# Designed miniproteins, single chains, continued (2): the designs that were tried, part 30

Each design is a single chain, and the fold is of that chain. pLDDT is the mean over its residues in the fold that is shown.

## One batch from the design tools (miniprotein)

Design m5024
Fold by ESMFold2-Fast:
Structure m5024 (fold): chain A 71 residues (1-71)
Amino acid sequence: MIDELNNSVSQLDEDMAGNSTKMTTDTLVKNGKPEQAAIVSDSVSQTLKSQGKDKAAKIAQDYSDKSKKIS
């Protein structure tokens, strides 16, 4: 999942990358996997930041922080 999501968001426009991260993170939290959601969104945030997609990276980081609090 982490590798697949990172590859997908790397190929998407910034808005689509943010939406994909949101949907994936929300799904993982809903399925009782907040720790995995935190790891996935943190990884995605780092990837997006390295690509200069700061808006999407911030969204991913915010989801990582929220998921860590639930864990």
Scores: mean pLDDT 73

Design m5025
Fold by ESMFold2-Fast:
Structure m5025 (fold): chain A 83 residues (1-83)
Amino acid sequence: MEVVTVTTTSELIDLAREAVKKTLEEGYYELELRFPSETQARVAARVMEDLAKQAGLEVEVEIRGGTAYVRIRDPEKQKEKEE
């Protein structure tokens, strides 16, 4: 699990792109994002979710205060039996 403090929108987008790339390579990626407020964490979680969804990936997010715990999975692993 990688822990990152996010201060800019550009930094968040770069992190989201890397997380998507790693999930496509490994099938799973987990990331902890830290923000000054819960509102910032929720907004960032939404951005991560939208970008991963565009790539066809599944995202689970848990918000605790200013911290967003993000788990990304490649649904192709699920498809072979669940679909």
Scores: mean pLDDT 72

Design m5026
Fold by ESMFold2-Fast:
Structure m5026 (fold): chain A 83 residues (1-83)
Amino acid sequence: MLAEVARLVQEAVELARRALEEGRRLNSQELIDAAERALADLAGFLARAPSLGQPPSVVLQALRDLAERIIRELRELRERVLA
């Protein structure tokens, strides 16, 4: 569970960084904005997590759901922009 969530978060961050680099190289504002939003959403979640008062398992599930959504959205956008 923990190792899987950590892997998904790392994958989401790496994908967002690649999307940001690709967006800058291709001058794609849509890809740049999406990548920056993804990084901001992940950072914002991690900053707020200690204040939620939720059990760690609930926080980890929410983080997993966020990472999976980001990965899906960025993959779809990259396919459209790079096509």
Scores: mean pLDDT 81

Design m5027
Fold by ESMFold2-Fast:
Structure m5027 (fold): chain A 75 residues (1-75)
Amino acid sequence: MVRLEITGIDPEKFDEAVRAVEAVAERFGGRILEYDKEKNKIIVEVPADKREEALAALRTVASRFGAEVKEIGEV
């Protein structure tokens, strides 16, 4: 499993971003591990074999909310 962090989300659209990120993560067999509106972050876990596809899709979604995606670890 690989963990991805999404930060810099438009605060007015945070709840919408969480729903969009969750839908994308689920398409790749992943899930949201945690989200924190005050810290403006969402942590997602995806299968390592889907890492590249999930990262590309999550970056596309995150860009709609002004956000960035970075890989923070492999488990």
Scores: mean pLDDT 83

Design m5028
Fold by ESMFold2-Fast:
Structure m5028 (fold): chain A 89 residues (1-89)
Amino acid sequence: QAELDERIRKLREEMLKDKDIQEAVKKYHEYVRKHYRAELRAAWEAGDFDKMADIEIKAAEEVLKSTKNPKVQKLLKEHIEIARERRKL
């Protein structure tokens, strides 16, 4: 678990250093809100953290397909890996 927390901390630090990354994170959250808000709420209310992780992975993969910025692609791939590792725990 400590390794995942450290990866999340480093990802957050990288986001704070780059405005393009910050804008991409904002757009990702808007995408999730638009397409998955109800599904995420239902999973959260059910305590289904595995389903929440699956939704986050799916949304990140969809955004990754539409993204042409290599910095954003790298961060989305890392976000997907972190979510996959959390799902295993």
Scores: mean pLDDT 76

Design m5029
Fold by ESMFold2-Fast:
Structure m5029 (fold): chain A 96 residues (1-96)
Amino acid sequence: HMETYTFTFEFPLADGSKHTVSITIKEKTTLKVDMSEKSDENLANAGLIQTLLKNYYLGEVDENGYKTVKVKILKLELDEDNNQVYLEVEIELEKV
């Protein structure tokens, strides 16, 4: 049985409009974000990582009945002067 999550994110654009991106992940997944390149995938992955980290630290179960039970940082590269980040994270989710 393969469980999946779908997350939806809204990103403000320079003209004041909103861009909506949806991402679907499995119970165990590796997420990558490269903020040196502005893409829908990188923005969605960044938002998803932030959400799952928050849920992990708070011990929260989300509205779909899932809990983040493991977060492991596989790779982190920072260029703070240029506000560029490359992050790779392994995440595990559990249905409660």
Scores: mean pLDDT 69

Design m5030
Fold by ESMFold2-Fast:
Structure m5030 (fold): chain A 97 residues (1-97)
Amino acid sequence: MEAELKEAEEKLEKQREVLREILEEAGIPQEVIDKILNESVSSEFVEEVLKEIAKKKGYKSVLETMEELVVRILEAQGDPEAAEEARKYFEEVRKKL
C-alpha cells in the first residue's frame, strides 16, 4: 500500500537526519557529511568512511558514534528491544578492539 512506501521513505529520512547529527557531533568534516547524505551511498560505503575516520581519531570514539547512531535510530523507530540488542553488539565489538 502507499502508506507502507511513505513509511519506508520517512524512516530513511529519519536515519539520514540522525546520521548527520551524530557525524557532526563526532567532528566529521562537512564535506564528508554532505557526500554521505547527498550521494546514494550504501551502508557499506558509510562503514568504510567511518573506518577511515577511525584511523585518524581512534577506533573507540568512532565506535561510540556508531553505537549512538544505531541505538537512536532504533529507539526513534519504536523498537527498544532492537536498540538493546544493538548495544550488546557494540559492547562485544569493543571487547575485540
Scores: mean pLDDT 62

Design m5031
Fold by ESMFold2-Fast:
Structure m5031 (fold): chain A 86 residues (1-86)
Amino acid sequence: SNLEEAQKLVEEGRKALKAGDLEKAAEHYLQAAEAAPGSKVAVQALTLAGVVYQQMGDYEKAKELFQKALELDPDYQGAKANLDAV
């Protein structure tokens, strides 16, 4: 399913992030959000991509991604906390 593919892409992003490959992590997280648009996995993936862009020093892109996650789920605490930090 699209949801299973999105979850796999989130796991691949997490592995890339742990390996220090920020560009690859962001790529996988954004692909995950596209694979299951509007889902809870997409909200998580957009938030994780935002955190990666913040670590890369791209605060404008990070803010955009956190706002996008909150557009899908206004109560998502991860995106709220991270948006307040940028």
Scores: mean pLDDT 86

Design m5032
Fold by ESMFold2-Fast:
Structure m5032 (fold): chain A 76 residues (1-76)
Amino acid sequence: MDELIKKVLGKIIEALREKFAGLSAEEVDEEEALAAGREAAIEAVKEVLGIELKLPEDASDEEILEKVKELAEKAA
């Protein structure tokens, strides 16, 4: 469980690092950064949980997030 969360976070961090490489916080629009973070999180969750839980490719973002929350609560 924790390993899945770490993999998701790692992918999010890498995606954000690549997109904003060399940019300071002042150069990044907060709305753009939040949108990029959200998209990276959804993609990483789909990738990791799609493999682990065999989620359908057309699962909504909300359904994926709810599943992540459920798994996190069970892992706690």
Scores: mean pLDDT 64

Design m5033
Fold by ESMFold2-Fast:
Structure m5033 (fold): chain A 75 residues (1-75)
Amino acid sequence: SMKKRAQALGYRNGAETGMARAELLMKQFTPERLPEAIKAAELAVESAERATELDPSYEPLLEKAKKLLEEIKKA
């Protein structure tokens, strides 16, 4: 349905915004910013999961968000 597609797009935008914020925080890395970067990446994963539940075509976005979160947690 059109409503489901609009919701999926909203979650996709949330995931992309969260990933961009996490990457920006990591580029401006100070030890104090790491918890904020992790939280942004976790919210991006949650949004990507919601988008993928509504529209499976967002599975690549979910994998990118999960990979970013794993990379940040290893820092």
Scores: mean pLDDT 85

Design m5034
Fold by ESMFold2-Fast:
Structure m5034 (fold): chain A 94 residues (1-94)
Amino acid sequence: HMMKERLEILKKADEIVQERAPWMATPEAQARHREPLAALHAAVAAEHASASEEARLALQQARLAEYLAELEPDEEHKELLLEAAKILREMAEK
């Protein structure tokens, strides 16, 4: 049951990310987020170079969810993104 609940939270967070895709339509929005996202990916690769590929991907997704939570105006969606990030970090460590 706990695993099913965690997967449901991850699915809901992914749906929120997909729903926010239209706000990236402006050149200003794309430029603003391009460098921070690249920096997050680079940081995970550098800090966790010895981790498995699956663990690094989970950590990259966790940092992305945390970044998007900072930008999310809906408090319920923000909480879902932060909970998804926590789950992804725990999955990376098992």
Scores: mean pLDDT 69

Design m5035
Fold by ESMFold2-Fast:
Structure m5035 (fold): chain A 81 residues (1-81)
Amino acid sequence: MEELRKEAERTLAGFRAWIAANGLEDDPAAQAALAEFEARLREIVEDESLSREEKLKRMDEAIRAFMARMFAILAERRAQA
């Protein structure tokens, strides 16, 4: 449990750094997406009905979905510039 929580925290820290590096720290869509992603990772980590393997798979799926959203937000922002 704690190992997966630490992995989720490291993943979130990495994405916060990526958001800052791309100038999205003040973007409300990016912040909303990050908050939803954080809540989703917490739900997965805290779901006692899931095995460690199932949690890792769902976390990977959540990461892929979040990255797709972030690239869409970045592309939209660039198109509006």
Scores: mean pLDDT 82

Design m5036
Fold by ESMFold2-Fast:
Structure m5036 (fold): chain A 100 residues (1-100)
Amino acid sequence: LDRAIEQLRAELPQISEELLKRIKELIEGNKSSIYPTIALMIVASTADPNNPVVLLGLGVFHFELGDKEKAIEYFDKAAKVGDEKISKLAEELRKKVLES
């Protein structure tokens, strides 16, 4: 796992040390394949920061980390750049964050 975190740091230099640490904690805690997929979404956001699907994924990721403020920011960004369907989904997810 430490080697995987080093690989992520090398390939994604814009990711903060805190975010890498939280990714490591989630992978160790859940052993879920979803977290490598979130890392790929972060890579995609660097290539296309306005991709609404990637922005939704980042919002969900930050919500799972307990960072409600960043989750709301990403859902708001997704709503602005996405179509009507993405905007509705982002608003529903934003509401869930506020109600939690």
Scores: mean pLDDT 66

Design m5037
Fold by ESMFold2-Fast:
Structure m5037 (fold): chain A 74 residues (1-74)
Amino acid sequence: EIVELIEKAIEAIRQGDLEKALKLINEAISRAVKQLDPETAAKVVNLLTEAKRAIEQGDLEGALKLLEEAKEVV
């Protein structure tokens, strides 16, 4: 479920739908906090939060890399 949300966020970025990408990332953060163990949740939330900042700064390549790293942690 969390991996699916991250994959949908990656696709949204590739399609230029940054608002949808941010919503999907926020959903992934919420699920990570509720469903993952605290150590894994902290790492995933940090990566997803940095991905949101990258999107806000226009660094879409950085955002995609951070989302891919978050998928590997989950």
Scores: mean pLDDT 86

Design m5038
Fold by ESMFold2-Fast:
Structure m5038 (fold): chain A 68 residues (1-68)
Amino acid sequence: MIEALEKILSYMFENRINSMSHEELVQKMLEMGYSRSLATEIVKLVDKDNDGIITQNELMDALTELQK
């Protein structure tokens, strides 16, 4: 999970993507070789606002919480 979050965050930084939809995040994780189940768990973990959008800040916060 931590490795998957780090890879998505790196992808967003490199491509100047500030936010992604749930569908875009799931699709990108599948392209990176992760399972749909893991992608769905990450979406549920990071989308605290439940607005259907995942931001770099939400990913950073989730990664920080998992590493502490």
Scores: mean pLDDT 78

Design m5039
Fold by ESMFold2-Fast:
Structure m5039 (fold): chain A 82 residues (1-82)
Amino acid sequence: SLKEEIEKEKGPLPKLAPGSTTVDALPYKGYLLIESDEEFKVGDVITVKATHPVTGKPLTVDYVVEEVREENGKKLILLKPK
């Protein structure tokens, strides 16, 4: 449900590359849902890397893992700003 809602508003879920804790993404309603093949646990910190929409400058924000699920053969990680 949350994945479907986010994909309707923001497009495809951001994907976290194997071995990475940094993802390029845009948050939705204060949360961020990402896809990963790696195992994370609630309380883990993932750095979200984005680009400022006006200046084009790199922007980083720390997010905390709220929930980890496995659906449709994919791991879904729900993140909240730290």
Scores: mean pLDDT 67

Design m5040
Fold by ESMFold2-Fast:
Structure m5040 (fold): chain A 73 residues (1-73)
Amino acid sequence: SDAEKDALLEEIERIIEELEEKNPGMAESARRLLDFAKEHDAPVEFLQLLLEMLRTNVASPALVQGVRELLKG
């Protein structure tokens, strides 16, 4: 739903802002991924994978595959 997507976007933005002070390089990379996701109207599942990456500091193979799928259309 749009409400679920909006809630995920808000949480991701909050974590990126916190990362800007502690790890600016990771914050910059995450912000680029978030902007890419917004430009390509990424599904909720992609945003959940991005949020998981930010919380665990691990980019999953599923997230990498999601980027490739968004690049196709």
Scores: mean pLDDT 80

Design m5041
Fold by ESMFold2-Fast:
Structure m5041 (fold): chain A 76 residues (1-76)
Amino acid sequence: EAEELLKKIAELIEAYKNKDKEKVAELLSELFGVSKSTAKEIIESGDESLLSEEAKKKLLEIEEKIKPLLEELRAK
């Protein structure tokens, strides 16, 4: 499970590096259960104050979920 999630996060990072916003939105939807519209809002906005309350909530959920996985990657 965690390994599958890390694989998808790696795919997300690659898509982001490639500026493939559509793929980034799809992967965010798959990994974190966000809608494509919410994922697009997060990707397109560089300022949290401009995000809807729903997008802010999902961004925080994503950050909290990623944080322990990043710590695991740093250790191994």
Scores: mean pLDDT 65

Design m5042
Fold by ESMFold2-Fast:
Structure m5042 (fold): chain A 95 residues (1-95)
Amino acid sequence: DEAVADARAFLAGLAPSVAAAEATADPAEQELLRVLAEILEAIARALVRGEVEEAVATLRRLAPRLAELAEALGKMSRAEVEAEIDAVIAELEAL
């Protein structure tokens, strides 16, 4: 499977959280949207510009905070978020 398809599948799992954050003034949901936007930009830069090392560093830096927010908002467990990020990183490093 392609890194783009797997990254999209992971992000689609968090899409209900993104939609909720866009519709609410809840600071935690808005922070989740901000973190997801930074991850999306990093993945896009890896895929379009070959900035894989920078993208991997960004995902590893943001993974703990993404996991904390997703668990706190009842969207995904921390372990599930970390596993999905690790899978995306492995695919980006294989490019």
Scores: mean pLDDT 74

Design m5043
Fold by ESMFold2-Fast:
Parts: sequence; structure tokens; C-alpha cells
Structure m5043 (fold): chain A 80 residues (1-80)
Amino acid sequence: SALEEARRRAVEAGREGGRRAGLAASKGDMQTAVEEYRAGIEEARRITEEAGLSEEEAKEILDEAKRAAHVAGVRAVTTA
């Protein structure tokens, strides 16, 4: 469904942003880390908006994307 596709894509965008943020943080580049995290979450938001989801559905997906970003970021820092 459109909801399931948007969820998968948005969560992946958050995860990738978090991974890049974690990699930047592992190099001491905290400015880039913040920018990469924000870019990932903004891409996730764009995906939910383009999918025409309700505010509630978009919020749930964005919360999951943020959790995926944090997990990926921590993993990137610890494995760098």
C-alpha cells in the first residue's frame, strides 16, 4: 500500500541520515553530523507529505524514522 511504501522509504531516509551523522560525529565533525541528521529527517517528512498521508500517520512514520536514525547513528559511531 502507499502507506507501507512511504513508511519503508521514510524510515530508510532517517536511517541513512543517522548513519551519515554518526560517521561525521566519529570524525569530530559535529556541525556536519547535525546537518546530515536533519537532512535525513527532512527527506522522511517530504516522503510522507508526497504520499498524502494524514497528520497522525505522518507523525507515527516520522517517529519511527527518528528512532531508526538514532540507532544507525550510534552504530556508525561505535563501528567507525
Scores: mean pLDDT 86

Design m5044
Fold by ESMFold2-Fast:
Structure m5044 (fold): chain A 78 residues (1-78)
Amino acid sequence: SAAKRLEEVEKRGKEFRERVLELYRRGASEEEWREFFREVAERSGSLETLEEEEVEEYIERAIELLPKLVEEYLKALE
């Protein structure tokens, strides 16, 4: 049902936020962040058809946006 799909999306969103904050709090390296975003891309299913070059472009963009993403998540905890 649509409700179960929304619950799954919310659960994945929560798990993603928790993982981002865990990596941030432990001072994860750029390499660890790259591996994390690669795993996120691979698990999405929608990115399974992407070539390696397109996956790398996604990861680079995610790394560039990471400081803003962390700031937004930390503000949400206030």
Scores: mean pLDDT 73

Design m5045
Fold by ESMFold2-Fast:
Structure m5045 (fold): chain A 84 residues (1-84)
Amino acid sequence: MSYSGEELYEKEHKAMLGEKAGLDGKPASPEAPDLSKLVPEEKRGLYIYLLILDPASLGLSLPEHSGRYSEEDILALVKYIETL
């Protein structure tokens, strides 16, 4: 099943990460990372990809989504979050 990046973000991630995926320094949950400080601009796509597939590699206690998403869904999420 293929969703738009916005639909996946709103359904699965917005409640923890907030409106801007923490990129504005305002995550929705205290457990969510401040991505404005953790995601270098030159590696933003890679870090967002890892946030979805393997958040533990970034030191984050977030649900794993790698087994739930197709490659297309992951890429759609990465592209959407990069626009935030």
Scores: mean pLDDT 63

Design m5046
Fold by ESMFold2-Fast:
Structure m5046 (fold): chain A 84 residues (1-84)
Amino acid sequence: SMKKKLEELKKLLELGKIIIELAEAVINRDAEKAQKIVESILGPEKGKEAAEIVKNATEEDVADAKAYLEKAKKLIKELEEELK
């Protein structure tokens, strides 16, 4: 049904917002923020792993995260307007 499809789209939008926050944590090399985000979704072991990855992020990783963040923010805004 259209109602179920709309509920699925809303869940995907919420996941997109979480991914944006994680990309911002990578850009800022904010290991504590990355740990909290990943721990809330995948548990404490994966949260600790994410913190280590973010601490060791390369300049290329940060550049990729910045490009992703700009594109994702635009797509999320467009999707939110369409779902009104």
Scores: mean pLDDT 79

Design m5047
Fold by ESMFold2-Fast:
Structure m5047 (fold): chain A 86 residues (1-86)
Amino acid sequence: MEEEIKKRQEKFRKELEEEMKKAEELVKEREEELEEFIESLPDNREERVKKITEFLKKLREELGNTPATNLALFLITSRIIDRLAE
């Protein structure tokens, strides 16, 4: 029974690692668009949040709804937040 748990954990880890690789590739493909978008953001906080929300909504519609695309959207969101926190 313990061996079944270990096999499931290993399989889950491999699946997650594969989805992470796909997400990284999606982010890399969008890197230029993302950088241009970040540079175009206004100084006004409310307008900035609105533009970020619209951008993420557009990407979700374009990329679809898979584990890899949801992870990619999270990574993109994190990068935007990190750049704005500097």
Scores: mean pLDDT 79

Design m5048
Fold by ESMFold2-Fast:
Structure m5048 (fold): chain A 100 residues (1-100)
Amino acid sequence: AEELVKEALEKYEKLPVATDEDKAELVAEVYIELIEKGLLSEEEIKALYLMAKESIERGLSVEAAQKLIEKILEKLKMKEEEVDVEKLKKEAEEIAKKLE
């Protein structure tokens, strides 16, 4: 999963006309494909939701982030209002704390 995202980003970093928007769209499409193929864990899918939500809150790559959120919610069979963002942040912090 991580290797495909890395390969896609590395390819775009070498393109002289690649914008941050173009990179975000490619990354979102790769993650959507990984979700559809069932190659991501539930924890990875939740982390992607937090990343996409933060991107929207910052006004960055909103269209790409919104598409990714929609696919995540579909895969998890959840509505956006059912997602406890604070709980997901706490789970991510506990995982990071164990990796330190």
Scores: mean pLDDT 67

Design m5049
Fold by ESMFold2-Fast:
Parts: sequence; structure tokens; C-alpha cells
Structure m5049 (fold): chain A 92 residues (1-92)
Amino acid sequence: SELVKELEELKKELRELIKELEKLLEKEKDEKLKKEAKKAILEAEELLGLAEIALAIEKKTGEVDEKLLERLIKELKEEIKKLKELIEKLKK
């Protein structure tokens, strides 16, 4: 239950960061930085999809795959850090 709560909070944070990064991309002129940011958004969206599938399985079966949730939490935290660093670079 605590892992489910943490995963839901991290999903929400990552979605907000994707939205912020997309807005910054509209004004960015550096082609290399644009490509890096677009790739990071795609990777973040794929990770969100995996997290949503894992949560849907838990809701439908009542079974918690704790190892899968812990892995997804770790990967979401790493992706959040990466998006924050990219947002900082685009805010020059």
C-alpha cells in the first residue's frame, strides 16, 4: 500500500515535469538540447505507461508485486532527476 502511494505521487510529479519541459521546448533554439529533451520526454512517457500497467494489475488482482513496484519507483526517481536537470539547462 505504501509502495502504491509512492508510485502514484512519483507518477504525478513526472507528468508535471513533462508538461514543464514541453513548454520550455517551444522556445528552445538549440537543436542538440531539443533532441535530448524530446528523447527524455519519450522515455518518461514509456515509464509512466509501465507504471500505469503495474498499478492496473494490482487494482484488478489485489496482488502487489513489491519487487516490480520498487523497481518502477527507483526508475521514476531517476527519470524525475534527469528531467529536472534538463529543465534547468533549458531555463538559461
Scores: mean pLDDT 85

Design m5050
Fold by ESMFold2-Fast:
Structure m5050 (fold): chain A 74 residues (1-74)
Amino acid sequence: LTQQFYDEAVKITRELVRKGVPLEDAIEEAVKKTEEEFLKQGVDPEQVKRAGEITRKRLNDILDYLKSLGFPLK
């Protein structure tokens, strides 16, 4: 579940960034949309919440790392 959630959130993040959404906002929107989609599919809310927390942490850790290297994240 967590890996499937992460993969879907990454896919949505890429789509949003391609449309001009800033990476930080794209990550937040992607995690939210992935949570909504999994809940609609009948996945247990506790499992969705846990997967969302793990995914948000992973994506923000990557974002923070890139910012620490001086990458211009708009």
Scores: mean pLDDT 78

Design m5051
Fold by ESMFold2-Fast:
Structure m5051 (fold): chain A 60 residues (1-60)
Amino acid sequence: MKVEVETKTEGEKRAVEAANEGAKGTIQEANRLMTETARELGPAVAEVLQKAVEKIEELR
């Protein structure tokens, strides 16, 4: 039980340190922004690539 108590206390300290660093929060925020940007730009980029491929195929 002593090991379990210490493990819980260390887990709480790790959570506080992670929050203090803010690194994990900013990484999650960056991932969300990148996902939204990819969704917004992805279809447009895909359409440009599709059009280029069709143009090349027509020239064959």
Scores: mean pLDDT 62

Design m5052
Fold by ESMFold2-Fast:
Structure m5052 (fold): chain A 69 residues (1-69)
Amino acid sequence: MEEDLLKTVKGLTKLVEEGVLSYRQAADLIEKETGVKVSPSEFRELARAIREGDEEKLRELVRKILEKN
């Protein structure tokens, strides 16, 4: 689950950066693909961690999201 979520988030972040998807659309796709509920604001924090290359913060955010589900 955590690894699947990370892979999905990284792929969708790239699509958001390319202007293909909004943060809202990306969050909806995460729920559809993984069953995990992520808000647009939570996705924005994940995307920031990915852009900064902060793998530690990314994993902390993923764990926090999974704790809510």
Scores: mean pLDDT 79

Design m5053
Fold by ESMFold2-Fast:
Structure m5053 (fold): chain A 69 residues (1-69)
Amino acid sequence: MKQEAIEEVKKLAEEEPTSGTLKKLYEQASDPNASPEEVQKLKEQAEKEREESLRLTEEALRRYEEQEA
């Protein structure tokens, strides 16, 4: 489970390479001293950051469509 959570955070950070926050979360999850509970929490935070990024993209697309209408 711990390794799987680390891989999920890594994937999220790779999908948003411009996000300093996701990169930080991956670095923290990759720390060998991080507990499984900490890694799980970092994974949840990374998922939240990714969802927020998608929400902002949707918002920008809506504004663009309104301008083109």
Scores: mean pLDDT 73

Design m5054
Fold by ESMFold2-Fast:
Structure m5054 (fold): chain A 94 residues (1-94)
Amino acid sequence: SMMEKLRKELEKLLEEAKRLESEEQLVETLMRIAGLDRSTARELVRALRAAAEADGLSEEQLRVAVVALAYGIAKLKLSRAEIEEILAELRAAA
C-alpha cells in the first residue's frame, strides 16, 4: 500500500529527528543527506529556526522539519537556485 509506505517513511523521519540533540547535528544532517556545504546548511537551519519560532513550533517540530527538508532536497535533486529560493521563502516567513 502507498499509504503504508508513506507512514513508514514519516515514522523514519520522526525517529531520525528524535536523535538530533544539537544545532551542529541539524547542520550535519543537511550536509550528509542533501550534500550541502556547511555554510548553506547553517543558513537553512537558522532560517528554519526563525520561521518555526514565528509559527510557535517546538524544537521537536523544527528537528522534523530539518530532516524532511534534507530528504526533500536529496530526493528531488534540487538545484542551488531552488535551495536559495527556499531560503528566501523561509526568511520571509520569519
Scores: mean pLDDT 83

Design m5055
Fold by ESMFold2-Fast:
Structure m5055 (fold): chain A 63 residues (1-63)
Amino acid sequence: SDLDEGSEYLLAGKYEEALEKFEKALKKDPSLAPQVEKAADFLRSVGKDEVAEKLREIIKKNS
């Protein structure tokens, strides 16, 4: 799924690809927002605040 692929890219440090997959997941199923918010929280926990903010903007646009 786009959500699973996004998580795989995220763990691989491929942040732009991860954001693209999470956006596709949310456009298909907005109820996935809590799972994608967990990904944003993870990004902040590892000091990737700019990427986390981009992901939160994607969530906001698709909620």
Scores: mean pLDDT 85

Design m5056
Fold by ESMFold2-Fast:
Structure m5056 (fold): chain A 82 residues (1-82)
Amino acid sequence: MEERIRRFARVLLERARRLEELSTLDAEEVEARREELLAESRRLRAELEELRSPEIEELLRELEENLPSDEEVLRALEELAA
């Protein structure tokens, strides 16, 4: 279980970093990288779905309920990934 949680946290953290990167890109740059960004998004989603379990879903629910900011969630994910 611990290794699965670490892997899930790492993939989720990577997805969060990609979403933050998207928020800093202008519309023209997003369009230029559209296919790359969509492929990366699909890959990360597939990895997250494969790693999901009831225990991981419960951990995500707890993180979302108790940590109001994305930055705090990222810190918690980094701790889980360690």
Scores: mean pLDDT 72

Design m5057
Fold by ESMFold2-Fast:
Structure m5057 (fold): chain A 93 residues (1-93)
Amino acid sequence: EPSAEELARAEAAARAIEAARSESPEALREALRAVLELARELPALARGLLLAVAALLARERGLSAEEMRALHAELLARSLEEQVALLEGWIAE
């Protein structure tokens, strides 16, 4: 189970994303990168954090339901480091 400290860090990241959404696309991208870094630090929450970043990026890009399913399948087939690298590439574009 995630610890109270790990959950508090995840909640802080969620609040940072909401704050960044009202500022600029660049601020949102920085908040998403911070969540990818948290996924490396919080192994108990890594899968959920990475899927949340993927969902936000898919929404920003206007991906179809089919494209989102393909992205989820690709992420589930990859290691943690490969998932982070893929999502970092999406943030940089």
Scores: mean pLDDT 76

Design m5058
Fold by ESMFold2-Fast:
Structure m5058 (fold): chain A 87 residues (1-87)
Amino acid sequence: SEEGKKLIEIIKEIYEIVKPKLSEEEQKKLEEKVKEAIELVEKGDYMGALELAKEVATFAMPKLSKEQALKVKKLFEEMLEIVNKIL
């Protein structure tokens, strides 16, 4: 679906913002969770994808600048709006 494609796009955008602020080990963990979130969207498990994105955001937020944290919050809000429209 177009909504599913948009969710994957947002997930990838969050990943690009967060990745440079993490250690190599944390980046590997993030890559695994991003892959899982994309797979959940592809199989139509939008709630699962949203919960995983929330977990990643919660983990990453303390490591981000205020500007980056605001961008991630806005992207997460966009994901929530899309999921609410699908459900």
Scores: mean pLDDT 82

